# Ledger of designs, part 106: designed miniproteins, single chains, continued (4)

Each design is a single chain, and the fold is of that chain. pLDDT is the mean over its residues in the fold that is shown.

## One batch from the design tools (miniprotein)

Design m15691
Fold by ESMFold2-Fast:
Structure m15691 (fold): chain A 62 residues (1-62)
Amino acid sequence: SAVEERAAAALAEFRADLEALQKRLGALYEKSVQDAVDAALEVEPELRAKAAEVRQLQAEAA
């Protein structure tokens, strides 16, 4: 029917818009993850130093 044809066309357009949005969000997500990893690597040496201090205290307690 004409209603079914219009509904199908509207759904196809909506699906195309969603696919375009998903592609954009995927690219933005990948950049955000990369930025977060880079930021975490700057903090990691300090975390390793603190872990070494804790291990030394544990060794003294044994």
Scores: mean pLDDT 76

Design m15692
Fold by ESMFold2-Fast:
Structure m15692 (fold): chain A 118 residues (1-118)
Amino acid sequence: SERARLEAEAAEMRAAVAAAEPALARAEADGSLPPDVLRGARAALLIARAEADFLLGRSTREQVAEAVARALEVWGASAVAEEARELVLGASEDPAAVRRAIHEAVRRAADALAAAGA
């Protein structure tokens, strides 16, 4: 079923975040990567965890919207954080629509960071 597929994908996503955490923590500690790359990686893990928890029914849409907004602030895209929150909150109750809203928020944040870095 669609629900079983989304729950399986969310479980795999949560496992991938858990597997990536020690490597990111080590990279954050050793200075081997640029700070902007580390912020992007940290934000990606926070967003993936928030999306997975929502799909697994462990968080509300309001909680995932707030988590995504905070993750974008960690990334350095604070200027679009409130827009991202409203985008996720404005999505329909369909989990696929919430996922599209999260991905659109991430795209807008990436565009804003690219423009600010130019």
Scores: mean pLDDT 86

Design m15693
Fold by ESMFold2-Fast:
Structure m15693 (fold): chain A 85 residues (1-85)
Amino acid sequence: MTLEQLKEQLERLLEKLETEREKIIEEAEKMGMEREVVEALLEAFRAALEGRLEEAIELARKAGREDMIPSLEAIAKTAEEARKA
């Protein structure tokens, strides 16, 4: 995958998080996740994609999902690389 493709995917993901937020929450609830946890994780993913890694980590900790921190770090790093393309 090229850096240009990564940048395009980053923009698509940010747009999808904004436009399909309720749909994502509803699907996660069907998988047995609590709405409050899903909302916190969506905000954490958005913060990581936007380069706000410290905020993303705090949101994951608040949701009780510290297991997601390595994934948020990886997402933030990939998003930073995509922005520099």
Scores: mean pLDDT 76

Design m15694
Fold by ESMFold2-Fast:
Structure m15694 (fold): chain A 93 residues (1-93)
Amino acid sequence: VTPEQFELALEGAPFILDTLERGRAALENARTDDAREAYDFWRWLNDPDLTDEDLRALIENSDPAQLLAIHAYAVRHKRYDIARLTFERLQKR
């Protein structure tokens, strides 16, 4: 996965475009501060068979960089409930 592919995964999901517009500043701040950590964690998320339960467990103790990576994974794999959870946590901080 390249940094460009990671960016596309974060932005490409029309099902959450309305929510992304509202939280875009928070997501951009997380990207700016944690972009390398998010990218490295994204590379670690290379198991295509991760279950929703596995992803929820990862979310429980995740920092913003890890939440961005999990969000990108969820968007890519059409795990909409997980993508929504990660986005909500990024907004609340």
Scores: mean pLDDT 61

Design m15695
Fold by ESMFold2-Fast:
Structure m15695 (fold): chain A 86 residues (1-86)
Amino acid sequence: SMSMSFEELLKLMAEAAIELAESDPEEAATGLALLKLLEAEEEVARVEKHLSPEIIAAAEAKVAAFLASLTEEEKEKLKEYIESLR
């Protein structure tokens, strides 16, 4: 295989976010934000069980800020792109 599957990548991102939760909460929040943007609902639910409410709130703020930076047309294109990765 030339590259890791999208599913395997999402699982590794989730494990990394969980491992970083105590040592680097800012990076853990970024990891969770990326999983939310990639619509990895199962991995998001798993990670959130291991993170503090403060880290979860930071991740939600990062997602909101990123989406607020996009036009409605860019949001639709992003959604189509993410769906193409499945």
Scores: mean pLDDT 82

Design m15696
Fold by ESMFold2-Fast:
Structure m15696 (fold): chain A 79 residues (1-79)
Amino acid sequence: SNAEKAVELFGKAVEALLAGRGAEAAALFREAGALALSSITSEEEKAALQRATDILVAAAEAGDLEAARAALAALAAAL
């Protein structure tokens, strides 16, 4: 399913980010976010996921692990 694939890609994105591969992590967060959005029907949940994805991508591009952690925690709380 798109949801299962999104979870796998989020995991790979976190691994890439922790390995210092920010550009790869950002691309994986974008792909994971797009797949997760396709599985959500709630407009409120879509908005929360889109905001979290945008922050995760920016954090990954900047190599900001603290910002990425905060965005992941906020996303987990919203879902």
Scores: mean pLDDT 81

Design m15697
Fold by ESMFold2-Fast:
Structure m15697 (fold): chain A 93 residues (1-93)
Amino acid sequence: SALEALRARGQALVAEGTAKLLEAGSLAGTGKVSDEELKQRMLEGFRTLGRGLGLLDQSISLDNFPEPLRQAYQAGVAAGRAERAALLAELAA
């Protein structure tokens, strides 16, 4: 069903975002990637994690994180919630 596909996609994006953030953390301080590449990987990881959580109608607090990472996460959550709301509206019609 469309709801099962939505949940599966949300769970997959949470797993993907989490994996990206763990990989970025493992690369920090190793010199294998530039600081700019590490920053972009972190931003993408938080955005992907947020989108997955938004699709699942879930969220976590990141108030202690730097603003760019919090903004990327919040943008992801907003996008995921919007996608979820649009699908639920279509299913209700």
Scores: mean pLDDT 87

Design m15698
Fold by ESMFold2-Fast:
Structure m15698 (fold): chain A 100 residues (1-100)
Amino acid sequence: SSSSKLSSKYQEIDEQLYTYILEKADINAIIEVLKESGVVVDEEAIQSLQELGKEAVADYLAGLILTSFLAEELTEETLEKLGLPQDLIEQLKELKKELK
């Protein structure tokens, strides 16, 4: 696939993570799982984003999950602990394989 297709796939997965976090996830549970997994969560940034609303926090966490998984800082087991749908986990794994 071209770099343009990889960029589109990245954006599609980011939007799915955002929607999941915004509509179905417990944000506090996500933050705790990420911290327990050794992901550096900027708590001051989260506090500022919470003042802007749930959408801002969901956007930040979606990006953090995506970038941390692609950087091999998160495992598939951690994505399952985050409560991500299996289809979304498979999409993340496929994107990671394409980016190498």
Scores: mean pLDDT 82

Design m15699
Fold by ESMFold2-Fast:
Structure m15699 (fold): chain A 57 residues (1-57)
Amino acid sequence: TPEEVAASLAAARQRKAELEQKLNDRSSVTPEQIARLEKELALIDEQLAELRAFAAS
């Protein structure tokens, strides 16, 4: 389980970085896509917080 948690954290962090990069290049995305990306980013942040809490237990 510790290895699985570490892998999930690494994958979520990589995904977050990709989403942040896409949001920073806002000229390449529509307002609807921006809203979706922001929601996905919020979900990833929540997921990361849960994984960190779980790893700390």
Scores: mean pLDDT 76

Design m15700
Fold by ESMFold2-Fast:
Structure m15700 (fold): chain A 77 residues (1-77)
Amino acid sequence: EMKELEEKIRKLVLELIKKNDYESHARLLDRVAAIENTTDSEEERIKKLKELIKELEEAIKNNELLEEPPESLIDSS
């Protein structure tokens, strides 16, 4: 559900702010906007947001920056 994803994103944003990681925060917002602008259905948006949340959670755990919006660089076969 979108509500659950929104709450997770909000918590992750708060964690980025606490770490002064405004770069990943900006990239997160850009990627969310890109997903909303490029997806044709809500179901696709939800799936992509879940993937983005997983990437961000992993980046936070590893203390790394979130990847930038250009997803064409990622080869997922």
Scores: mean pLDDT 73

Design m15701
Fold by ESMFold2-Fast:
Structure m15701 (fold): chain A 86 residues (1-86)
Amino acid sequence: AQAEVARRLGLSPAQLSRLFNAADTDGDGLLDFEEFSKFLRQLLAPRGITLSDVELRSIFKNLDLDGDGVLSKEELYRSMLSLLRR
């Protein structure tokens, strides 16, 4: 999943992992909404894509299948692949 996400975004798997780790302040492999927002802004801003708070919350809720208010690295990558396949 990680390699496919990185490829579709024009990143190496190592670059994608570094961006995730930079957003994951606790180092527990989970992102809350603030960490998720930071991750997406770092990922999308160089591509000229800006997301509103409403759009970020909608994406987060769609990816947070468990409804626990956090996303694992693996959940994030799998869900991004599903969204990219539309």
Scores: mean pLDDT 69

Design m15702
Fold by ESMFold2-Fast:
Structure m15702 (fold): chain A 79 residues (1-79)
Amino acid sequence: SEELALAYVNRGNTLFNLGRYEEAIEDYTRAIELDPDNPEILLNAYGGRSLALEALGRTEEADADREKYFEILKELSQQ
């Protein structure tokens, strides 16, 4: 559900701000799984997960999520 996915994004953001990057990644991943077609959820989750992955030195995975983030932004901006 959208509400549950948003709750995972919000907890992931809190965990990220606390430096709990692995736990933040788990929450962002869960949000993506729960609401895979919601661009607001996907932007927040892929964006947050890419930053958490980068903080952990998981550069290849961070780059993949960053690509997804900009792909979604491009889709939202095109008329």
Scores: mean pLDDT 89

Design m15703
Fold by ESMFold2-Fast:
Structure m15703 (fold): chain A 75 residues (1-75)
Amino acid sequence: VEELLEEAKRAAEEGDIEKAVELLREAARQAHSQGLYAFAQVLEEEARYLEENDLSPEEVVRIVEGLLKLYQLES
């Protein structure tokens, strides 16, 4: 999960928001397989939010950084 979130952050820094969304959805699937169901739901909701909104790369990076911190608290 952490590795996928780090990759999502790099994709966002490069302006590839579509890749960041894909990586967040993959991270959600891994979180679910680890029993982190609440966190998996948060990841899916954030991926949907990024997909539905035209956010700047800087804003997406901040969101992914928040998700990384949340993962460290839940894992």
Scores: mean pLDDT 82

Design m15704
Fold by ESMFold2-Fast:
Structure m15704 (fold): chain A 76 residues (1-76)
Amino acid sequence: MMEEKRKQFEELLERLRELGMSEEEIEKIREIVENPKENGPASEELRKKYQEASIKILEEEGKLEEAKKAREELAK
């Protein structure tokens, strides 16, 4: 399942990149996946940033209801 999760993760990163996410943020997200031990303390903040970026993708795609739901979950 690790390889499948990585592929899903890579696909999401490609979507974020297509919609203008910076390479620096994409690399940070990759580092969390590659080196969870080293990046454990930062993973919470980066995870929230990643979720926020995913919400922006939904908004850009016109999936406003999905984006609203995701924002509400993130705010909790």
Scores: mean pLDDT 67

Design m15705
Fold by ESMFold2-Fast:
Structure m15705 (fold): chain A 108 residues (1-108)
Amino acid sequence: ADPATGDVVLESSDPELKEQLKIFYDIAKEKPLTAEMVDEILEKYKDKLTPQFKQLLEALRDRLAAEPVAVVAIKYEETDGVLKITLHFAPSKEEAEKILNEIKEKEK
């Protein structure tokens, strides 16, 4: 985590966890995630989640449920076999959507 921004980096070199993180990124890059949406992902994919990834999603859900915040995936990088996804916590879903739209415009 970056102490200035509060951003969280999810990283793994494990092939199985990398595949789970890619699925998560494909959802998180489309729209901001709330606690309810993370809970829906946990339920929908419950039979396919690794124990490590399930624990990670449960921790993320609990964090989002404690505050009225949303999370967006702001960075995706794979270097030297390590996958890194950077998550940014926004104070509202509206602010999270603005950040996500800015990222999409900048990359086009």
Scores: mean pLDDT 75

Design m15706
Fold by ESMFold2-Fast:
Structure m15706 (fold): chain A 83 residues (1-83)
Amino acid sequence: EKEEIKQKAYEAALKALRGQRLLAAGEEDPALAAELEKLSKDPKIQEELKKIEEEFKEWAEKHPDWSMEEMMEEMERKLEEKL
């Protein structure tokens, strides 16, 4: 159960990151937005998402010279590696 929640949290984080990248490009995906909203309603998934965000915040602080796009691309790659 805990491993499944962690996997779902990584999937949710990856989808959220892709959604933010699409919004930055002026695109929208209503299906992705609805799926993310559903995932955000689960408090266990939210707790794991906060841990993932904290890890990426620490990583981002080590790469202050990177653009937002470069950071998002690397975060997406790292999240895919965790799945």
Scores: mean pLDDT 71

Design m15707
Fold by ESMFold2-Fast:
Structure m15707 (fold): chain A 106 residues (1-106)
Amino acid sequence: MERVEKLIEALENNDLEKLSEILGKHVKSGDDFLAVLYGLYKYAKGEITPEELPKASEVTAEMIKELGTPENRKKMAQELKKMSPEELERVLRAILEKNGLPYVEE
């Protein structure tokens, strides 16, 4: 219930340790971590649908560029805040399932 809110807060505060704690329960590699964050960000900007969510093996260089700076992570948090917590949780589940990652309820 608080997972997506904590994720947004960690992005705004550039708390990479907290981001790793929140998503580390669902991801096995850094590439999976980046794919989850990138998918959420692209969906929040209206650039993709849930069915079009990227896989960890896709667009890695673009993911690094978009998420590589504290400023870009803050912009990501602002876009994510435009969605409801319920919508964010639904999209997070879709990204995890599409990438073959475990979905864990809080």
Scores: mean pLDDT 68

Design m15708
Fold by ESMFold2-Fast:
Structure m15708 (fold): chain A 74 residues (1-74)
Amino acid sequence: MKDVLKKIAEVLQKMGLADFSALDEDRQLKMAKIVVDGLKVSVKIWEERGIETEQKEKLKKTLEEVEKIKKELG
């Protein structure tokens, strides 16, 4: 659980959500689950609208990491 939250915090910080670390553990978990679900939907929409091959590879790695995090969160 805590290792998963660290990985989510790293991803969110790279997206400009620096305030994630200021949240309590329950709020971090709820936000992480929402962001993970939102990212999956967004990736599917972006893939459907045509993404360049190089960005597709980065997106696939991010998706695999997000899916692993979602399994750990339940």
Scores: mean pLDDT 64

Design m15709
Fold by ESMFold2-Fast:
Structure m15709 (fold): chain A 77 residues (1-77)
Amino acid sequence: GKEGAKKAAEIGEKAIKEEKNPEVVAFGKKILEAGKANNAKAAESGGQLGVVTKERYPKNPVAKEAGEIGEEVLKAV
């Protein structure tokens, strides 16, 4: 619900503040925008995208970080 979407927005904001890689920051911004839409399903879809990216590119550090952020979002929604 709306609470899960708010938590996803908080996770996205934290990723933007703590990550130094521009691609990971861009992913965090997408999660934040999904959360701000007050739609837990949109946030869940963003989280799933992160997880799939990590699975598709397991040796890419950026994909791994995006997947870890996505896993955190999926646990929150």
Scores: mean pLDDT 72

Design m15710
Fold by ESMFold2-Fast:
Structure m15710 (fold): chain A 80 residues (1-80)
Amino acid sequence: SPELEQLREETERKMEEANMPEELREEVLRAFERFEADPQDEAVWDAFRETLTALILRASPEEQEVLSELLGGLEDLRAS
């Protein structure tokens, strides 16, 4: 989806601007890539949401803002 690609690119930029550690950025992008492979699969969405929520819980406040915005953006796209 062009919208998913756009959201991914925006998220990558925001993670870099927040000086997020490369290891954390890689975990987020791997989870996103797995989700992008089948975004209509409810189990894939549940797995992504659980992974992202776990990352948010161990993230800094600045990182939490970026990751929460990604989660919200994907929720909005799924509702469309």
Scores: mean pLDDT 82

Design m15711
Fold by ESMFold2-Fast:
Structure m15711 (fold): chain A 88 residues (1-88)
Amino acid sequence: HHMRVYASGEVVERDVKPGETVTVSFEAPEAGKDITLRVVGEFETANGKYTVEAEQRLRGASTGTGSITAPEGLEDGKAVAAGMVEVR
């Protein structure tokens, strides 16, 4: 699979195996402010293109990470994938 992950202005693009997780890091525009982080993963597979999104409000964060796991395959014509956001 080919994966491209977006998180608040950060972009990570690479080839991934099914079930592999891609992590992106971000920096808040102003330290100590609440921000909303949206992580979007775009996946290109042999059976088509799929998008997974995760969104979280982060309180007082200066930096954080978002992670998206590549789909392991298609089930009934749908990609199975997971997204998550963590503050660090």
Scores: mean pLDDT 59

Design m15712
Fold by ESMFold2-Fast:
Structure m15712 (fold): chain A 70 residues (1-70)
Amino acid sequence: MKYLEEMRELYEKVKPLLSPEDAEEMETLLEHIEKNLEIWSKIKSKEEVEALEKEALDEFKKKLKELIEK
């Protein structure tokens, strides 16, 4: 799960710039993404899971940028 790891690394790097509320929101989002990918990995192909993981990374980056630029 290379892109999930990238999301976690990006979150940890940026966490000091976030309010406690925004940090909790992003952590909750990461937990939801991880749970969804775990479920999908049991029933989907590796290629389909990777595509979903890439989509999640793009949305995560977008949300994180929005919170930083407040």
Scores: mean pLDDT 80

Design m15713
Fold by ESMFold2-Fast:
Structure m15713 (fold): chain A 94 residues (1-94)
Amino acid sequence: SLLDEIKELVEEMKKLVEEAKKEKDEKRRQEIVNKIIELLRRMAELFEEAGELELAEDLRKFAKQLENIKDPEKAVEQAEGLVNYLELVLKSLE
């Protein structure tokens, strides 16, 4: 189902956040942030397909915000907060 695909992407994003928190190289941390941004855009497509248009737009806005954060460490902090929020949203949709 679309919900199961979204859950898989949230779990993948969670793993990337944990990887980024342990990463000591700033350039490699930025590469992980870029992967998180791509996952957010993919999640937005799936939410849009599911008819959750407002949530899809919010995720696209978050992806753009992460792109505009110059400090990868701050981008990872924001992504971690979003993962926690998305896990709560997914629990409410089950």
Scores: mean pLDDT 86

Design m15714
Fold by ESMFold2-Fast:
Structure m15714 (fold): chain A 62 residues (1-62)
Amino acid sequence: LAEKFALLPAEKQALVLGADVPDEELSREFGIPVAAIRAARAAAGLPDAPVLSREEAYALLR
């Protein structure tokens, strides 16, 4: 799955990585480690910052 994800055009990778979905969920969906998700995010031109988890998002509401 990591190889299949890497074959997506950069714009499709950016859509997936820029979606409101945590790295853990993307890792689960594609069956690849979060480190590979982050590498793909960097390659797609997105910042190397993790997508907020649900818990982190709730913490921001404090």
Scores: mean pLDDT 57

Design m15715
Fold by ESMFold2-Fast:
Structure m15715 (fold): chain A 72 residues (1-72)
Amino acid sequence: EQARADAFLDALEELASKVIGPEEAERIRQRARDAGGTLAQRVNVAAKELIDRGLTHDEVSRLVAEAARRAA
């Protein structure tokens, strides 16, 4: 569902902005939205962008889990 995907990406942006800054977090959110497809595909795009910016797999997993919790 698009609304749930948008809620997830908005929550992820808020969480990521505290780590990488608001400008970079917004770019990741926009790139994930532009990727389209399923929520899983958008999550994969966002996760890759976070790793490319120097976050560890553990940090990304925690951000994704918290964003999913907030979007529920």
Scores: mean pLDDT 80

Design m15716
Fold by ESMFold2-Fast:
Structure m15716 (fold): chain A 95 residues (1-95)
Amino acid sequence: KKIEELKKKIEEEEASVKRFTDALNKYQSKYDEAKANYEKASGDPELTAKYKELMDRYKKAMEGFKKALDGHQAELDKYRKELETLIKEENERKK
């Protein structure tokens, strides 16, 4: 049962890692678009200020997603190591 519980936790953490990785990629694309628009808006103070604010906002969102991704990745790595140890112990007990 402990092995099955760890497998479930691994699946949940893998789903979280994928979700935050997808969010980072999405916001990176939005940041890159805002940066391109910022460069095109050169000479217009209102447009450059608007796109700079969008870039700063997307950068802050990406920092939040990176923290969440790092946390879930650490838990995933921990559960994978625990699962490997339990499988080895279970196999040694059967010999």
Scores: mean pLDDT 85

Design m15717
Fold by ESMFold2-Fast:
Structure m15717 (fold): chain A 71 residues (1-71)
Amino acid sequence: SLDEQLIEAARAGDLARIEELAAQGADLNRALYEASRAGNASSVLHLLGLGARVDESRLTPDNTVLRQLLA
């Protein structure tokens, strides 16, 4: 699915692919958490710039980048 492809692009730091999949309507919010767990700060910042939103109830200890940005 588009959402699964976006998650993989976000984990990998493929910013160009993130933009392509976001333009096709993929869910940015799920990819945000997966990029954060992967420690990919560039993907996290890019997804936030595209309109992804943080749901603090979904933050686990593994969300290293998002936890650092929200501290």
Scores: mean pLDDT 78

Design m15718
Fold by ESMFold2-Fast:
Structure m15718 (fold): chain A 82 residues (1-82)
Amino acid sequence: SSARKKAQEAYDILKEQLLRMLKLDSMDIDKAKEEIAKLAKEDPKLFAQVKTIIRQLKSLGEILEREDVELYGELLEFADNI
């Protein structure tokens, strides 16, 4: 459906946005966790935005049944425990 296609596009945009915020060329979970921990200390506003994007990726990824959704679940759990 048109709605599912728009949701899929939004998911891919959020993925690219997360990578840019974490200064990563591709998803590396260990490097992502390192950058998230750094942002929590150095830039609380950007850290809050990163957490929001990860929550959106997890929620939307579950609905869209995306293969990478478990990775965002792990990143969210990590970020919430900082």
Scores: mean pLDDT 89

Design m15719
Fold by ESMFold2-Fast:
Structure m15719 (fold): chain A 81 residues (1-81)
Amino acid sequence: MLPELTELDKKILKYLIDNPDKWFTVEELAEKLGISKEEAEKAVDQLVARGLITREVKDGKEYYRLSEEALKNREKLKKFL
């Protein structure tokens, strides 16, 4: 159950589920999904707050990937996307 996720949040989550061990910047996610950087930033903030993705800072840049918990529940999450 993923109440209160927007369609854009789900789109980013689905992309990360399809690429589970890869790290992406907000700019890369925006480019890959054809959305604005601001829209991507709002979506990743929501997904981090819900523990569905993890954030790491490397060389002054923020990177995001599917969380370990979300990876364990990948098939369950796909049912909502």
Scores: mean pLDDT 80

Design m15720
Fold by ESMFold2-Fast:
Structure m15720 (fold): chain A 91 residues (1-91)
Amino acid sequence: SQALLEEAQRLLREAEELLREVEELKREGSKDVRRIIGLALRAIGIIEDVRLLEERLRRLGITDPAILETLARARRVAEEALRLAMEMLRS
C-alpha cells in the first residue's frame, strides 16, 4: 500500500530528524537534562510507532520489502538516537 509506505517513510524522517537533534546536543556538550530526556522519550515513541506499524503489516500479511526495510531503518535510527541520549544522561 502506498499509504503504508508513506507512513513508514514519515517515521524514518522523524527518526532521522531526532538523531540529528541528539547529535547536535552531544556535539555542543549540552547538559540540558530536560531537553535530553524529551528527546529520549520521542525516540521511545518512534520505536513504539514502528512496532505498531510492523504489527499492522503482519496482521494484513504485507511483506513489501520497501516498507519493511524502511521500518527497519526507522527503528535502527530511533534506537541510535535513544542510545546517544541515554549516554549523555550518564555523562
Scores: mean pLDDT 90

Design m15721
Fold by ESMFold2-Fast:
Structure m15721 (fold): chain A 67 residues (1-67)
Amino acid sequence: TEATMLAESAIGLGRASEDSRGVYDRAAQSLRDRGNREPGSRQSYLNAADRVLAAGRETEQRRREAE
């Protein structure tokens, strides 16, 4: 639940700016760190981090297409 909310917030913030690679990187790292500290919810946090990283990859591709 919390992992999903954090991922959705990070993806929303990242979508607000095409220059927002740092938002995705920090959010994904934070989610992975939380998953490691919360073993009972680790998989949820790791899945959330992967979703954020996928959004970051799309942002990078859009930046390259804007060349």
Scores: mean pLDDT 73

Design m15722
Fold by ESMFold2-Fast:
Structure m15722 (fold): chain A 100 residues (1-100)
Amino acid sequence: SLLDIIEEIRKAIEEGNVEEVVKRLKQLYDLLKSGKIDLNNLSDEEIRAIAELFVDLEKVLTPEVEKLASKIYLYIYFSSQEAFDRLQREVIRVLKERLK
């Protein structure tokens, strides 16, 4: 599921395993492009998980990770304006919560 793959990426980030982060980000991108995930019907938990993932990727930001994160972000942007707007609001919320 979407949440399972995001959890695997977050675990790889915590371990500092950049190779596994890259591998799992490619799987996430492929899952999104497959059309199996309906971006217009994402739960609040799924939006939050994606937002937290983007914030956490700063810990392992290599050129390849940045390229894959950008591809995922742009795919959401071009595929669903609703999902993109929800994601942007949630990223801001996560960042504000971590600054408290």
Scores: mean pLDDT 87

Design m15723
Fold by ESMFold2-Fast:
Structure m15723 (fold): chain A 93 residues (1-93)
Amino acid sequence: GERERVIEELREVIEELRKFPPSPEVDEVIATLERLVELLEAGERISVEEAIADLLDLIGARIELELRGASEELLEVYDKALEAARRAARLLT
């Protein structure tokens, strides 16, 4: 179903992110995406406020990476991560 597809999409993006050199910003995003996967697999719900906080953390990390001169390839994978996280948030709320 849709939940299983979103879980697979999140896992694919996590694996793409892991191919880049390790950094605190990348590690933080991977941790956020892994938490979303765990919540979806458990069939849990979160508040809209919790979903907003997670999405804002991802947006902030994306801006920080851009300002620090991250590659276009890394930023592109981050944009995929944000889109997948938004879909996960809709399923969790």
Scores: mean pLDDT 85

Design m15724
Fold by ESMFold2-Fast:
Formats: structure tokens, sequence, C-alpha cells
Structure m15724 (fold): chain A 66 residues (1-66)
């Protein structure tokens, strides 16, 4: 699943993969992974990706219509 791939990418420190896997369905899961991750550096880098995704979602609203 996308959530499993997101978790695996985050645990591997593959932030390029995390950025590609994040979407409106996985944002809450990414927030949970950040909140529960033991590594401060991983939390910091993932938080930057989350911020960019939130801005992108605000500009391009979710696919509820079309």
Amino acid sequence: SSKDKLKAALEAGDFDAVEKLVNDETLSHLELLIATHPDKQVRNEASKILSKALIANGKKPASILS
C-alpha cells in the first residue's frame, strides 16, 4: 500500500521517495510517522516535505470533484 511504501521510504531515509509518495490520502499517515519517529533529523526532514505537501494541497484542492 502507499502507506507501507511511505513508512519504508522514511525508515530508509529516502526523502525523495517520501516526497513522491505523499498525497492527500497519506498526509495524516506521514504526520503520525513524524510524531512517532525516534530520530530528530528524520522528523525535521519529513516535516519539510509535509509542509510543502500541505501548501500544494491548499493550491490544488483534493480530487473530490474531477
Scores: mean pLDDT 74

